# Designed miniproteins, single chains, continued (5), part 17

Each design is a single chain, and the fold is of that chain. pLDDT is the mean over its residues in the fold that is shown.

## One batch from the design tools (miniprotein)

Design m16597
Fold by ESMFold2-Fast:
Structure m16597 (fold): chain A 80 residues (1-80)
Amino acid sequence: SLLEEDGRRDAEALLKAVEETAKQAIEYSKKGDFEKAERYLLQAYALATVLEAVAGPDHPLAQKARKIVEEAWKKVEELK
């Protein structure tokens, strides 16, 4: 399992990357740069997908990553 000590750190690092990438998507959408916002949303989605693949879809970290991407996507759509 990737959730051994090293795998847990890797999964936590992926979650942090999802959080930071999603935050960038929202910040660019606030600036009206929706092309960059959409690129960051796709990157956050890809990172969340990797986390889901390594931790499993029912793992709390995978669930958090998915929720972060969903909330960021909704926020970007609100700002259009």
Scores: mean pLDDT 83

Design m16598
Fold by ESMFold2-Fast:
Structure m16598 (fold): chain A 60 residues (1-60)
Amino acid sequence: SNEELKKEAIKLAKEAVERLLEQGKYEEAQKFIDEFLELLSQGKYKEALKLAKEKLKEIE
């Protein structure tokens, strides 16, 4: 469901932000937050989830 996609996207986005902040990547964290919130505001939950997953893969 759209609500389940939204919840998963937010959970993974929080994990990505936490990891970026732990690495001192403040500007990258802010840019990611801005892009993620824009997708959420547009109801693009599948795209938001994809963005969060891709960001987590980059943070290896």
Scores: mean pLDDT 87

Design m16599
Fold by ESMFold2-Fast:
Structure m16599 (fold): chain A 69 residues (1-69)
Amino acid sequence: GDAELEKRARELIEKAKEALEKGDYKSLAQNLKEAERLARQIKDEELRKELLEEMYRLSREGVRKVATS
């Protein structure tokens, strides 16, 4: 159900944040891709939007850090 998908997506988002802090952009991209796949399966529109917005923020931050390095 949505609760299990949310938990899994949030765990992957946390791993993505750790990868971003370490400059591991490959792991950042991999974790965000899997989190997005799970979030898209969530039926609650507000929850899905919240998770996708957080993932897109992390993705944008990663792109910004690569572009400025």
Scores: mean pLDDT 85

Design m16600
Fold by ESMFold2-Fast:
Structure m16600 (fold): chain A 66 residues (1-66)
Amino acid sequence: SEETRRRIAEAAAELEKEVGIENASLRDIAEKAGVSQATVSRFLREHGGDREAFLMAEALARAEAA
């Protein structure tokens, strides 16, 4: 869902600031987004694209907005 995407993107952006996205696990993203690890994994599989590329793009978009 769009809400799930937003929460995952925000979690990725915050993790990029804290530890760098390459050091973030699915568990870290799930906890910060307030969803299950299965939800994050399913979302990334269903919406295609490389996990690192998606999360990096979202983190960069958030940084540019600041």
Scores: mean pLDDT 67

Design m16601
Fold by ESMFold2-Fast:
Structure m16601 (fold): chain A 56 residues (1-56)
Amino acid sequence: MTDEEIIERLSEATGVSRETARAKLELARDPSHPLAEPYQRAIEQILGIPRERILA
């Protein structure tokens, strides 16, 4: 799954812009950010994809 596919599905599922969805995906992939893991879990639950695909 490409980043563009994840961003598009997040945008459609949550009603946010593609720019906002991209920012959330980038935050989920930032290992230094305290909200990275919570965002990874949220994206996993919203899109129904495993965490490994979100971090790829």
Scores: mean pLDDT 79

Design m16602
Fold by ESMFold2-Fast:
Structure m16602 (fold): chain A 66 residues (1-66)
Amino acid sequence: MKLSQEELNRMIGEILRIIGEIFDLELELKRAEEEGDEERAKKLREEIKRLEEELKRKMEELRATE
């Protein structure tokens, strides 16, 4: 099974976007924890977890295409 170059680029783009979002949220989480905003920190941790699960799924899809 091989993806077209356009499909492959789309999948890679999605993966990179999710990685970037996780990185940004991790920075926000660190700031929220430093500020003692536990409620914001909790929401950020939950969102990071969701994105990490989505990232794992998409990376597995990309690896399956070889």
Scores: mean pLDDT 81

Design m16603
Fold by ESMFold2-Fast:
Structure m16603 (fold): chain A 100 residues (1-100)
Amino acid sequence: MDKEVEEIREKLLELAKKIVELIEQGAPEEEIRKLLEEIVRVAKPAAELARKEGNEKAKELVQLVLEAIARAAARMEAAGVDDEREAARLFAEELIRLLE
């Protein structure tokens, strides 16, 4: 029953780690944006499981993703950052911390 949620969690963690790696390597903004779009696509089924089936693990995973966004936004505001690349890095770092 939790296998689908675990597969989504593992995929999100892999994508977040790849975003951090690409940013450290100076990859183009387009490649980073593509990975962020992939995170949204991968997370969508978890949101549906949480809403339609009341799946507690799916709800927890969605809450962790939202917490990563909130933490990244707070770090951006504190640092005065408005750069898309840095925003993606901060989001990916917080997502890794919450999913590990």
Scores: mean pLDDT 83

Design m16604
Fold by ESMFold2-Fast:
Structure m16604 (fold): chain A 89 residues (1-89)
Amino acid sequence: KVEELRKKFLETSAELIAAARAGDVDRTEKLGNEMAKIMKELKELGDKRIPVLATATAISLVGEALELPDEEARQRVIDVARKIIQAAK
């Protein structure tokens, strides 16, 4: 079931980036937590691509955060990116 989890990872990553772009910080945090859970499951199944995929998602997320007008919203989205990188280790 690695392929199903990988598909869910990519779908969750896309939704996470879209939520951050929309400035929906609460949804971004919730999706970030879901992504960390998916990454843990993929890591337990031996998927070695997780560090690269997590880094790409975190970079995209920081890019979206920098476009947000509110400093608190930017910081909260950046914190989600940090959590994703931490979960990939």
Scores: mean pLDDT 82

Design m16605
Fold by ESMFold2-Fast:
Structure m16605 (fold): chain A 69 residues (1-69)
Amino acid sequence: SEEELKEKLLKLIGEILDLIGEIIELERKLKETTDEEEKKELEKKIEELEKKIEELKKEMKEIDEKLEK
């Protein structure tokens, strides 16, 4: 149903916002860090979270397409 798809969409939006918040925190740490090893670890974590966001965005697009039908 349209209601089910909208509920799923809102849940995905919430998950994306949480991941964005985590990325912002990691970016703050990355900006403050002078240790090259720590920088690489933070960059890897940010990249992993960005990949998760892209997966969730793809799922949102599929829901959006279903809502248009």
Scores: mean pLDDT 84

Design m16607
Fold by ESMFold2-Fast:
Structure m16607 (fold): chain A 77 residues (1-77)
Amino acid sequence: MVTDEEIRQGVADIYNAIGKLGLEKGDYEGAIESYEKAVELVPDNAEAWRNLAIAYRKMGDVEKAEEYEKKAEQAEA
C-alpha cells in the first residue's frame, strides 16, 4: 500500500537528488529551486534544509543560509 505521505516522500527524495546535482555543477539557483520543492513536500527533510543553506551560502546570502541551518536543526529534532 502506498500512502500520500509515501508518495510525497519519494517525490521529495527525487527533488533532493536533483538539487545535489545542481550543487555539484555550480547551478546554485537550480539547486535552490529543487530543494525548495523537497521541503515544501516534506518539511522534516533536514538534509534538504542543510543543502538549501549550503546553496544560499554559495550565492552569498549568509542570512538565508543561517535561517535554513536552523530549519535543518528543527527538522532533526
Scores: mean pLDDT 81

Design m16608
Fold by ESMFold2-Fast:
Structure m16608 (fold): chain A 69 residues (1-69)
Amino acid sequence: DDLVERARRLEDEARRLEQAAESLRTGAEQSEKDGDKDTAESLRKSARRYEERARELREKADRLLKEAS
């Protein structure tokens, strides 16, 4: 099994989660401008969860790349 290939897949997944989090944050800003603060807070909370998952995946990918070195 290629550690570099596995790390790349984790980085790809992290990137997708980061993009999803950014979309949620944009949605939260729009909801807040529309006066829906409850929806804005819910979207921000979801964005933080995606950001945290992405960070964990990037840390795992970094560990695999160091093992491959």
Scores: mean pLDDT 86

Design m16609
Fold by ESMFold2-Fast:
Formats: structure tokens, sequence, C-alpha cells
Structure m16609 (fold): chain A 89 residues (1-89)
């Protein structure tokens, strides 16, 4: 799905920005990508998955360093890719 691909690209951009030390922009891109993950999960009535992605948004917003932003973003991408392959595709 183009929407899923775009959402993953936003989180990958968040990881790149975090690696560059731009934590403010990293959080903005990460939150926008995760909002798309939440909407996608909700459209498919996968409410527990949507709740998990909402928890990732909260973790990103409360992150204090680049390593945490990267970790949360990578975990979210992995969970979305698995969900798309197994249930959301």
Amino acid sequence: SETVERAIELLEKAIELAKEGNLEEAKKYGVEGLKLFVLYARRLKKYELAKKFEEYIEKLLNSTDAEEIIKVSEEAIKELKKAVEEALA
C-alpha cells in the first residue's frame, strides 16, 4: 500500500534525523508516520495494534535522546511490516 510505504518512509526519516542530532524534527516526522500507522490499523479494525502505535507516539514525545527515538521508530516499523504481511495486506 502506498499509504503504508509513505508512513514507513516518515519513520525512516525520523531515524535519519535522530542520527544527525535533530531530535525536534525527528519527533515531528516520527509522530506523523505513527499517526498514519494508527489510522491504517483503525481502518482495518485492528484496535489493539492502533493502541500499540498510540503508545509509541507517547514514547517518542517523551524521548530524551536519539537512541530512544531510533529504538521506538525501528520497533514500530518492524511491527507494521509484520502486521501488513500477516493481517493488514
Scores: mean pLDDT 83

Design m16610
Fold by ESMFold2-Fast:
Structure m16610 (fold): chain A 55 residues (1-55)
Amino acid sequence: SHMDELRRELAVVEEVIAGLRRQIAEETDPATRESLRRKLEELERRRRELREQLS
C-alpha cells in the first residue's frame, strides 16, 4: 500500500540520516562538512514530510 511504501521510505531516510550524522562528526574538512550538513537538512525535511503523511 501507499502507507507501507511511506513507512519503508521513512526507515531508509532515518538510516541515511544516522550515517550522515556520524560522517559529519568525523569530517575534518569544513567545506565537506558544510555540504554534508546541507544534505542532512534536506533529509530531515523529507523525514518530517513522511512523518506528517503517516500521522
Scores: mean pLDDT 89

Design m16611
Fold by ESMFold2-Fast:
Structure m16611 (fold): chain A 70 residues (1-70)
Amino acid sequence: MENLRKKIDELVDEAEKSTDPEKIRKLVAEIGKLYDEMVKEGEDPSLAAARYAAAVLRAVGAFIEKELEK
């Protein structure tokens, strides 16, 4: 489980640094797959869903903020 959390954190960090919406989309999809694996490993599904939502907001929030600056 800890290895999955580390991978998720790395993908979220990469998405936050990206300005490419297609790359962010792919990273968000990969993060979702890793949260599905965490549920299989025994994580609470509601907690996993909440953490995934938070990760998505972090990943795309920076992109949205940059778009709003235009």
Scores: mean pLDDT 77

Design m16612
Fold by ESMFold2-Fast:
Structure m16612 (fold): chain A 70 residues (1-70)
Amino acid sequence: LFDILLELLRQELRKLGASEEAIRLGVEAVRAAYEGDLETAERLLEELRKIDPEAAEVTEKAVRGVVELL
């Protein structure tokens, strides 16, 4: 299930025209949140926001969804 969520995130970010680096940062942020590493998730979201604010917004919503399941 989590792998499907990550693939859906990748597809959504690609639709926004996000770069491969932005997609990588977004996927890593969601994975860090899923693993309970909220400090790393926040740091990766901040780096993503500097590169692609729209991708960061979508990724932040995904991170919040994952945190709500913890």
Scores: mean pLDDT 81

Design m16613
Fold by ESMFold2-Fast:
Structure m16613 (fold): chain A 118 residues (1-118)
Amino acid sequence: SITLTESGGGTVAEGGSVTLTSKISGDVSSIFQVGWESQAPGEEREFVASIDMFTGETTYAERVKGRATISYDKANSTLTLDLKNLKKEDTATYYSYAVDLADFGKVYWGEGVQLTVV
């Protein structure tokens, strides 16, 4: 019932910036957290950033703290991740997610958007 449609990414120069966007559709009234995870080639998925939907509190992984900004536009149901001062280590597939309280904390995932830092 929840779908996440991602955009942004592509190939970006080291030291540059990128905006990743996820349009969340469906009944968002029971979503309590939205966020982003990354998966570098050959690695496990890692936490990047999240927003608590009730409080607006943001959480960031240490490796992106100070370089990442997560935001959620409630009017348009759009989740955004801005990444600055890109490093080669930021090369990964980025997955947006939503956690649904009505579905026992089920996590809905986007298909992933590729970021390549050159």
Scores: mean pLDDT 88

Design m16614
Fold by ESMFold2-Fast:
Structure m16614 (fold): chain A 69 residues (1-69)
Amino acid sequence: MEEARREAEEARELAKENDGVIPAKSEEVAKVTQEVAEKLREIGDGIDKALALLKAGGSEEEAAELAKA
């Protein structure tokens, strides 16, 4: 999650340097980076649920199903 935000910030810094050349492409890159960050958040939520199940003494099979969601 944090790495995706850092990459977005780095892309913004590069966009500032080339602002006079390709501002529209910089906006598109930022949008794609944000979409990836949202998907990573959903995956993280699934992993957190799987870890909570394992700590409660649940099965590895049930944990794998939650992680895939």
Scores: mean pLDDT 62

Design m16615
Fold by ESMFold2-Fast:
Structure m16615 (fold): chain A 75 residues (1-75)
Amino acid sequence: SAAEQAQFDADVAKAEELFKKGLELFKQGKYEEAAKKFQEALDIYDKHSDNPEVLKKAMEVATYILAAAVYIVFK
């Protein structure tokens, strides 16, 4: 339905904003804060992981969570 499509578009937009905020924090060396934003984005993408394009974005975000974790451990 149009309402389901609108909700999907809103969720994707929110996840993209969270991912961008996470990237900004990551560039500032705020890896723990960045990881939290990436996790929030991933949680939204996981609701729509049956969509291959969303699954691809989720995998990209997961890669940044792993990168943040490496920097947190190896400060």
Scores: mean pLDDT 88

Design m16616
Fold by ESMFold2-Fast:
Structure m16616 (fold): chain A 66 residues (1-66)
Amino acid sequence: EKEELEKELEEAERKAEEMLKTGREKVEEAKKQSPEVGERAEESLKGVEEHAKEALEYLKEKAEKA
């Protein structure tokens, strides 16, 4: 129901923030190993950010219709 969708949205937002924070730390660590590894890690982080935005938009639309 509506309450469950609201919880899922809040949890998804929290998880997305945590993933982005962890991703940034990994990018910095990768850059210390080599610029090439850092570039790949940064590109991966962009993919994670894009997927997180799509998932959040989907959940918001669902919550609005509930």
Scores: mean pLDDT 76

Design m16617
Fold by ESMFold2-Fast:
Structure m16617 (fold): chain A 80 residues (1-80)
Amino acid sequence: SVLEKKFEVVKLAIEAGESTDPAEQAALLARMEKILDELTPEEQRSVVEALRQLIAAFTDNPERQAALRELVERIEKRIA
């Protein structure tokens, strides 16, 4: 379902941001981008808004904020 895909993208983004293994990060991001390809631009915008809320929730963790901002930039480039 669309909701399952949106949830999976957010989950993969968090896992990628918390991974210390560059190869694992690359694999998680690649899987995430494949799921984004299955979402409409409107659904991708919905993911961006959810990620922005998560970034605000991680105010005490700049590294997690940076990882989530990177995902936001990737999605925004896709729907520009």
Scores: mean pLDDT 80

Design m16618
Fold by ESMFold2-Fast:
Structure m16618 (fold): chain A 106 residues (1-106)
Amino acid sequence: MKPPVIEVRAPVDPSLPAAVNTVEVTAMDPQGKPVATLKAEVDPRDPAAVDRVLAEFREQMDKLIEELKKKDEKAANLVRMAGLAIESHLRGEDRTEELAALQAEV
């Protein structure tokens, strides 16, 4: 078992989060009108901020999924899968194709 390496360092210079990864998820009705929008923004230079933003985003996604389950379980499952792909994408794993496929299914 590898010892856990916990080395989280706050940015020494907090000036200029010019490189912020942003993801916006919009749920639309059949007429294409936005019903709900969730945003996630993360500075990849601060790993602690990444985890915090992902935790907040996950909480909002879970709430949306539970509300959708009451009306459309298929839509709830699609949103759940999109949330997992977005989480991986924000961590630096390329999920562009998976997100596009999920968007086409909706």
Scores: mean pLDDT 58

Design m16619
Fold by ESMFold2-Fast:
Structure m16619 (fold): chain A 101 residues (1-101)
Amino acid sequence: KLYLVQASVTVPKDLEELEVRVEAKGKVYLGFVLVNGEIVGSLDENGTARVKNVKAGDVITVIAVLEGDSLKEGDLATVRVIDAATGELVGEATGALKEIK
């Protein structure tokens, strides 16, 4: 079964490059990363993407489709935003899975 998830993180500081990571049960089938509502990239097979030249106050939104037979509607996926230079977590959010019918 396929499930849609969306979560947003506001970036607290200027970053030259950040890593977006989706952590969930199942597999990322496809996903997109948006900055202030504009698509800037797609998630890779590992549920990660890199975004360059972000500023404090920018809103990073992840929209992902997850695949897995063990997944249920209402299960949580975590979106983590990481400073790519240091590996430090700068923000996280959770989104609830919704079944795609």
Scores: mean pLDDT 86

Design m16620
Fold by ESMFold2-Fast:
Structure m16620 (fold): chain A 89 residues (1-89)
Amino acid sequence: SERIEKLKEEVEKDPNNAKALTELAGLLLMEGKYEEAIEYAEKAYELENGKNPKALGILGQAYAELGEYEKAEEYFKKGKELVEKGYKD
């Protein structure tokens, strides 16, 4: 995907762009590139001090697709708790 390649260029230029990292992770998840999606979503999650419910949702779904069900449940639970506290994407 040309959009994925452009987002990769953007995160190489600005590794602290949590929004671009989150968008890149989501697109990689849609393409079935689960391990890459996890790498970018973890970076976005850390940059926002764990307050990124969209990145947590991506992590949960990617780990579930890889058969890591316990990790998936942990990330989904964290994301739900953030949304309930009013944190939004």
Scores: mean pLDDT 86

Design m16621
Fold by ESMFold2-Fast:
Structure m16621 (fold): chain A 75 residues (1-75)
Amino acid sequence: SAAAAIAADAHLAEELEREAEELLRRLERAVAEGAPEEEIRKLLLELIGVAIRLAAAGATEAALRVLKRADEIVA
């Protein structure tokens, strides 16, 4: 049913938001500690992947917030 699909997407979005928070925390530490550019790029690519999956699950605003926070950390 549509309701079951919506509930499944909401659960997936919640899990992806937790994954994004962990990656954002790791990105913030990497930038603060002067980690190699390759490590920072890898974390950014992982965050972009999570944002794409959030958007696909219907969590478009969450996806945009993740990308904006990542951009602000590396600015």
Scores: mean pLDDT 86

Design m16622
Fold by ESMFold2-Fast:
Parts: C-alpha cells; sequence; structure tokens
Structure m16622 (fold): chain A 112 residues (1-112)
C-alpha cells in the first residue's frame, strides 16, 4: 500500500533524526541552537525553555500526528506538520524545521 509505505518511511526518517539529534545534543552541550532543536522532542526541556502553554500545544500536535499516522489521514498529517513547522521556525529550531520540510515533501510525493 502507498499509504503504508509512506507511514513506514515517515516513522523511519523521524526515528533516525531523533537518534542523530540526541547524539549531537550530547556531543555539543553548550550549543544553544542544538539544545533548542533537541528540546522540541522533550516536553520538560521545551516547557523549561518556552513555557508550559506552548509545550502543551506541542504535545497536542504530536498526539494529533500520531492519530493521523495510525489512521492514514493525510489531511490531518499535513495540517499538523505545517503547524509543527511554524512552531519550529518561530523558536529557531533549524534542524527540526529542515526535517519537517522533508516530511512534508515526502507526503506531497505520496499524494501526487
Amino acid sequence: SKSKKFIEEFKEKLDEFMEKLKKLAKEKPDDESIQRDAAFFNYGEFAKLFGEEVAKKLIELFEKLTLGLANGDFETIKEVLEELLELAKKYNMKLTAELLEELLELLKKTIE
């Protein structure tokens, strides 16, 4: 299934990125930009840096993304990725924004 292939590629790409980012953040503890990117996938660190209200919104977006992926709901996946990208850009999370743009392009190639 085209949908199944997309979801598998999406999850693999996200997992690979998170693993690389966790390693990079450990190697560069004083790099504020990298620590900021890593915080996007860590509620406690995100809440500490940007406040609990924005951190809660981020969790709600990840929950909506998880549901969209589980149901093959491409419209929901697209909407959530666009909102996550806006947040990543707003908080200067450069590596995370690049990943989200790549995931949106992967989605576009799947639905075209």
Scores: mean pLDDT 86

Design m16623
Fold by ESMFold2-Fast:
Formats: structure tokens, sequence, C-alpha cells
Structure m16623 (fold): chain A 92 residues (1-92)
């Protein structure tokens, strides 16, 4: 199993949509087979959220990182929000 940690910043029309993007990201991760998902909101403004997500996947580090990145992008898009910053790291 591969543990992936991602830190990302999402900019949206309002705080509710920014938070919705994080929720939709978690749903996308679960659909992609993520387990033991941990979410921490690091900063919340009226128009942005910075969050840390940790998730575990079966398989290799590069594939796990790709699945996390795709999930974050899908969550942001589904909420009508913009992904401004993304850092993804795998623990092997």
Amino acid sequence: MTRVEARFTIEAEDAEKAEEAVVLTVEALRRRGARNIEVEVLELTETSVTARIVAEFDGGAEEAKRLVEESIREGAKAAGAELVELEVRAEE
C-alpha cells in the first residue's frame, strides 16, 4: 500500500464552494479506491481553502500520486473552483 500526502489551495466564488471542492475531492478519492482518507483544513478565507489530504492506495507511488492529483482536479472542477496550488508526495 502507498500513502500519499497532498497539500492544495482552491480558490472559489465563496468559502462554501471552496469547502465543497474539498468534499468532492474526498468523494473522487473514494471512487478511485482510496482508503484511510484524512483531511485537514489549514486555512480558510472568504474565497479560498488550503487543505492537506492523506490517502492510501494499493499499488505504486506514481500511480497513487496521479490518482490523488486527478481527484483534486475533479473536485475543484465539479465545485466550479480553481486549483491554484498543488503539492503531492508519496510515502513508499
Scores: mean pLDDT 86

Design m16624
Fold by ESMFold2-Fast:
Structure m16624 (fold): chain A 67 residues (1-67)
Amino acid sequence: AVAEAARLYLEAFELQEQGKYEEAEELGKRAVELAEEFLTELLKEMREAGVEGLEALREVLREIAAA
């Protein structure tokens, strides 16, 4: 579930960059529904570590999706 949620979240970012905002929003919601606790905790840890920005988040999600 966690790796699947990470992949969906990454795909949502890609769709948003392509201007497919509605599709991106739907995939983002699915990712959160699959692993809400995990994504919330990840974002909290990144913020506490002083790591911000979509690119840093994408890198972390890519590592998780590849595992």
Scores: mean pLDDT 72

Design m16625
Fold by ESMFold2-Fast:
Order: C-alpha cells, then sequence, then structure tokens
Structure m16625 (fold): chain A 61 residues (1-61)
C-alpha cells in the first residue's frame, strides 16, 4: 500500500538523521520523533510526519 511505502521511506530518512546525531541525548530524541513520524504516516497524516522529521533534523544538527 502507499502507507507501507511511505512508512519505509520515513524509516530510511529517519536512519539518515539518526546517523547525524552527535550525542546520546540527541539520538534518543531523534529516535522518538522518527517513531512518531512513522506512526503518523501509517495513520495517513503526512503533514504531521513531515513536521516530526524536520524536528528530528534540527536536533541532529
Amino acid sequence: SLEEIAAAIAEKEGKKILEKAKTEEQRKKVEELVRKAIEAVRQGNYAEARRLLKEAEEIAK
């Protein structure tokens, strides 16, 4: 389904963001945001998923 494909893309993007995280604290926050983003995608809430992934990117800077 489209939701499954979108969830897989969110997982891949989340892994890339996680690799950029410099501290344990940043990694934990990124993991939580990525998990919530994947759940949002599964619920069809793409706007929320995008917002959560952007928050994760900001933390991993």
Scores: mean pLDDT 83

Design m16626
Fold by ESMFold2-Fast:
Structure m16626 (fold): chain A 73 residues (1-73)
Amino acid sequence: NREKALELEIEAAVYAIAGAVAKLNGDYKEAAEHYRKAAEKLRKAAELDPENREKYLKLAEIYEKKAKELEEK
């Protein structure tokens, strides 16, 4: 499961970058959707890699917070 958790972490990073790009363009709805996808991938990684669960869940919380802030725009 370590390999699958790493794949999900990479997918989350891709979504986080897409979210940042969308935010820079003022596309707040799109940015929020990307950050939510990043959080979703990180939560799945936490399930597959219990040793790093805390790390993944903290990152997921950060992206969920970013998405909520943008959703209110």
Scores: mean pLDDT 85

Design m16627
Fold by ESMFold2-Fast:
Structure m16627 (fold): chain A 118 residues (1-118)
Amino acid sequence: SELEEKAREILTLSTEDLLSKSKLKDPVKAALKVNDAVVLAILEDPELASLSDRLKRLLFKMSFYIYDLLHDKMSEEEAIETAVKTAAEILLPRKDEEEESVLLELAKEVLERAKELA
């Protein structure tokens, strides 16, 4: 399904490829802004700071994907904050489960919730 295809893209695409598939006019600049917000969230939340490097990378990729869907729906600041918050809320409850099947379920939940917010 389209949902499964997009979920696999979040997990398997490199950051460069994910950015190139976005609808953003300046995906590199957008990625830097999203990354700054993710870094700030990690500094403010010890639970996010405790995530593995793999899950921290996934947090960024999920946040970027949600931002790409929300960028034309609300202000830039609100879209970035909503994207990072949503990705964190999805990842944190299952942070100790790094099996591929779990990561695919998390990516699918990201897509579902992003559609509801858009």
Scores: mean pLDDT 83

Design m16628
Fold by ESMFold2-Fast:
Structure m16628 (fold): chain A 66 residues (1-66)
Amino acid sequence: MTEALRLLGKYLSPEQFTAAGIVLAAAKAGLISPEDALRHLRGLMEQAGAPKEVIEEALRLAEKDL
């Protein structure tokens, strides 16, 4: 697990976490851009009600892993 996925797992529902994993896998496979992946992850974290500081940290960690 990446540090981004570990942080995401603390705030997302199981269904949202599965969606986040799919988004990251699609970005790594080149099916979507890193920018699109980060936008989708931001939306999931905002929907989950995560604090802004947590969202920015999770996106920074995810960007480094892409």
Scores: mean pLDDT 81

Design m16629
Fold by ESMFold2-Fast:
Structure m16629 (fold): chain A 67 residues (1-67)
Amino acid sequence: VEELIARLDDPDPAVRLEAAVELGRIGDPRALEPLERVARDESAAPEVRLAADIAIGLIRIKQAIGL
């Protein structure tokens, strides 16, 4: 999880997008704050911000239902 969180700051947008998708799949709440920063970053590629928003939603759903 920590390695994937670090990849959210990668200069390559493809790496950032892959990290956001994988963090959403894992569902670890430690990723929520880093993903929220990416989702709010207007300088980030739209697809990266969208992936971060989707990942946040997946993590929150998993936490809400106890998975």
Scores: mean pLDDT 78

Design m16630
Fold by ESMFold2-Fast:
Structure m16630 (fold): chain A 66 residues (1-66)
Amino acid sequence: MEEARRLFEEGLKALNSGDYETAERLFVEALKLAPDDELLHALGLIYLTVAGKRDVASRVLEAAGL
């Protein structure tokens, strides 16, 4: 759980810097570690959608098995 949260936070930093590829990778890894964490899934989708990356958000969820 803690590791998934850390990866998610690093993903948010990448997203804020405009590094969407790194953000996607980190979010996928975080979701794989915490697949049942609906809050992380929702937050990841919201942040990617706000960045105009809805396709990336969908890909992240699919890669996490959701």
Scores: mean pLDDT 67

Design m16631
Fold by ESMFold2-Fast:
Structure m16631 (fold): chain A 61 residues (1-61)
Amino acid sequence: SRAEKEAALERILEEQGLSRDQFIDQVMKRYGLSRSEAEQKLLETSAKVVAIEEERKAKLG
């Protein structure tokens, strides 16, 4: 869901020590995307990254 993607993004932002706006700006510059496209890419990518990390360590903590 959108809420799950938002939670994943917030987790990545905390881990990176970045604000949402700073991270979006970095993605825009790196990939040549609009702000809306960069936000969508961050939401989707963050959800995928968190899912992979959680699958790897969910049973172990």
Scores: mean pLDDT 77

Design m16632
Fold by ESMFold2-Fast:
Structure m16632 (fold): chain A 86 residues (1-86)
Amino acid sequence: KIEEYKKAIEENPSAENKYNLGLAYKELGEKYKKEGKYDEAIEYYNKAIEYFTEVAKSGSEYAEEALEKQMEIGVKVLEIAVERVV
């Protein structure tokens, strides 16, 4: 529930809440990628990367996990780009 995670961040902009919202956007990106809706997939993957970047910069206990998630999503975005040119 994206709206609930957004409200959680408005109330407490913690690394944990940002990490959870990043995970939710990643899941939406995966869903749209599987449906072949690549523009939507890229949009949600980019939102996930934005939140994971903030978490990685926070120096929190989630920073390392956020960096790993950024790498995973980067590969998925690249896969979409490659599929679109072949």
Scores: mean pLDDT 80

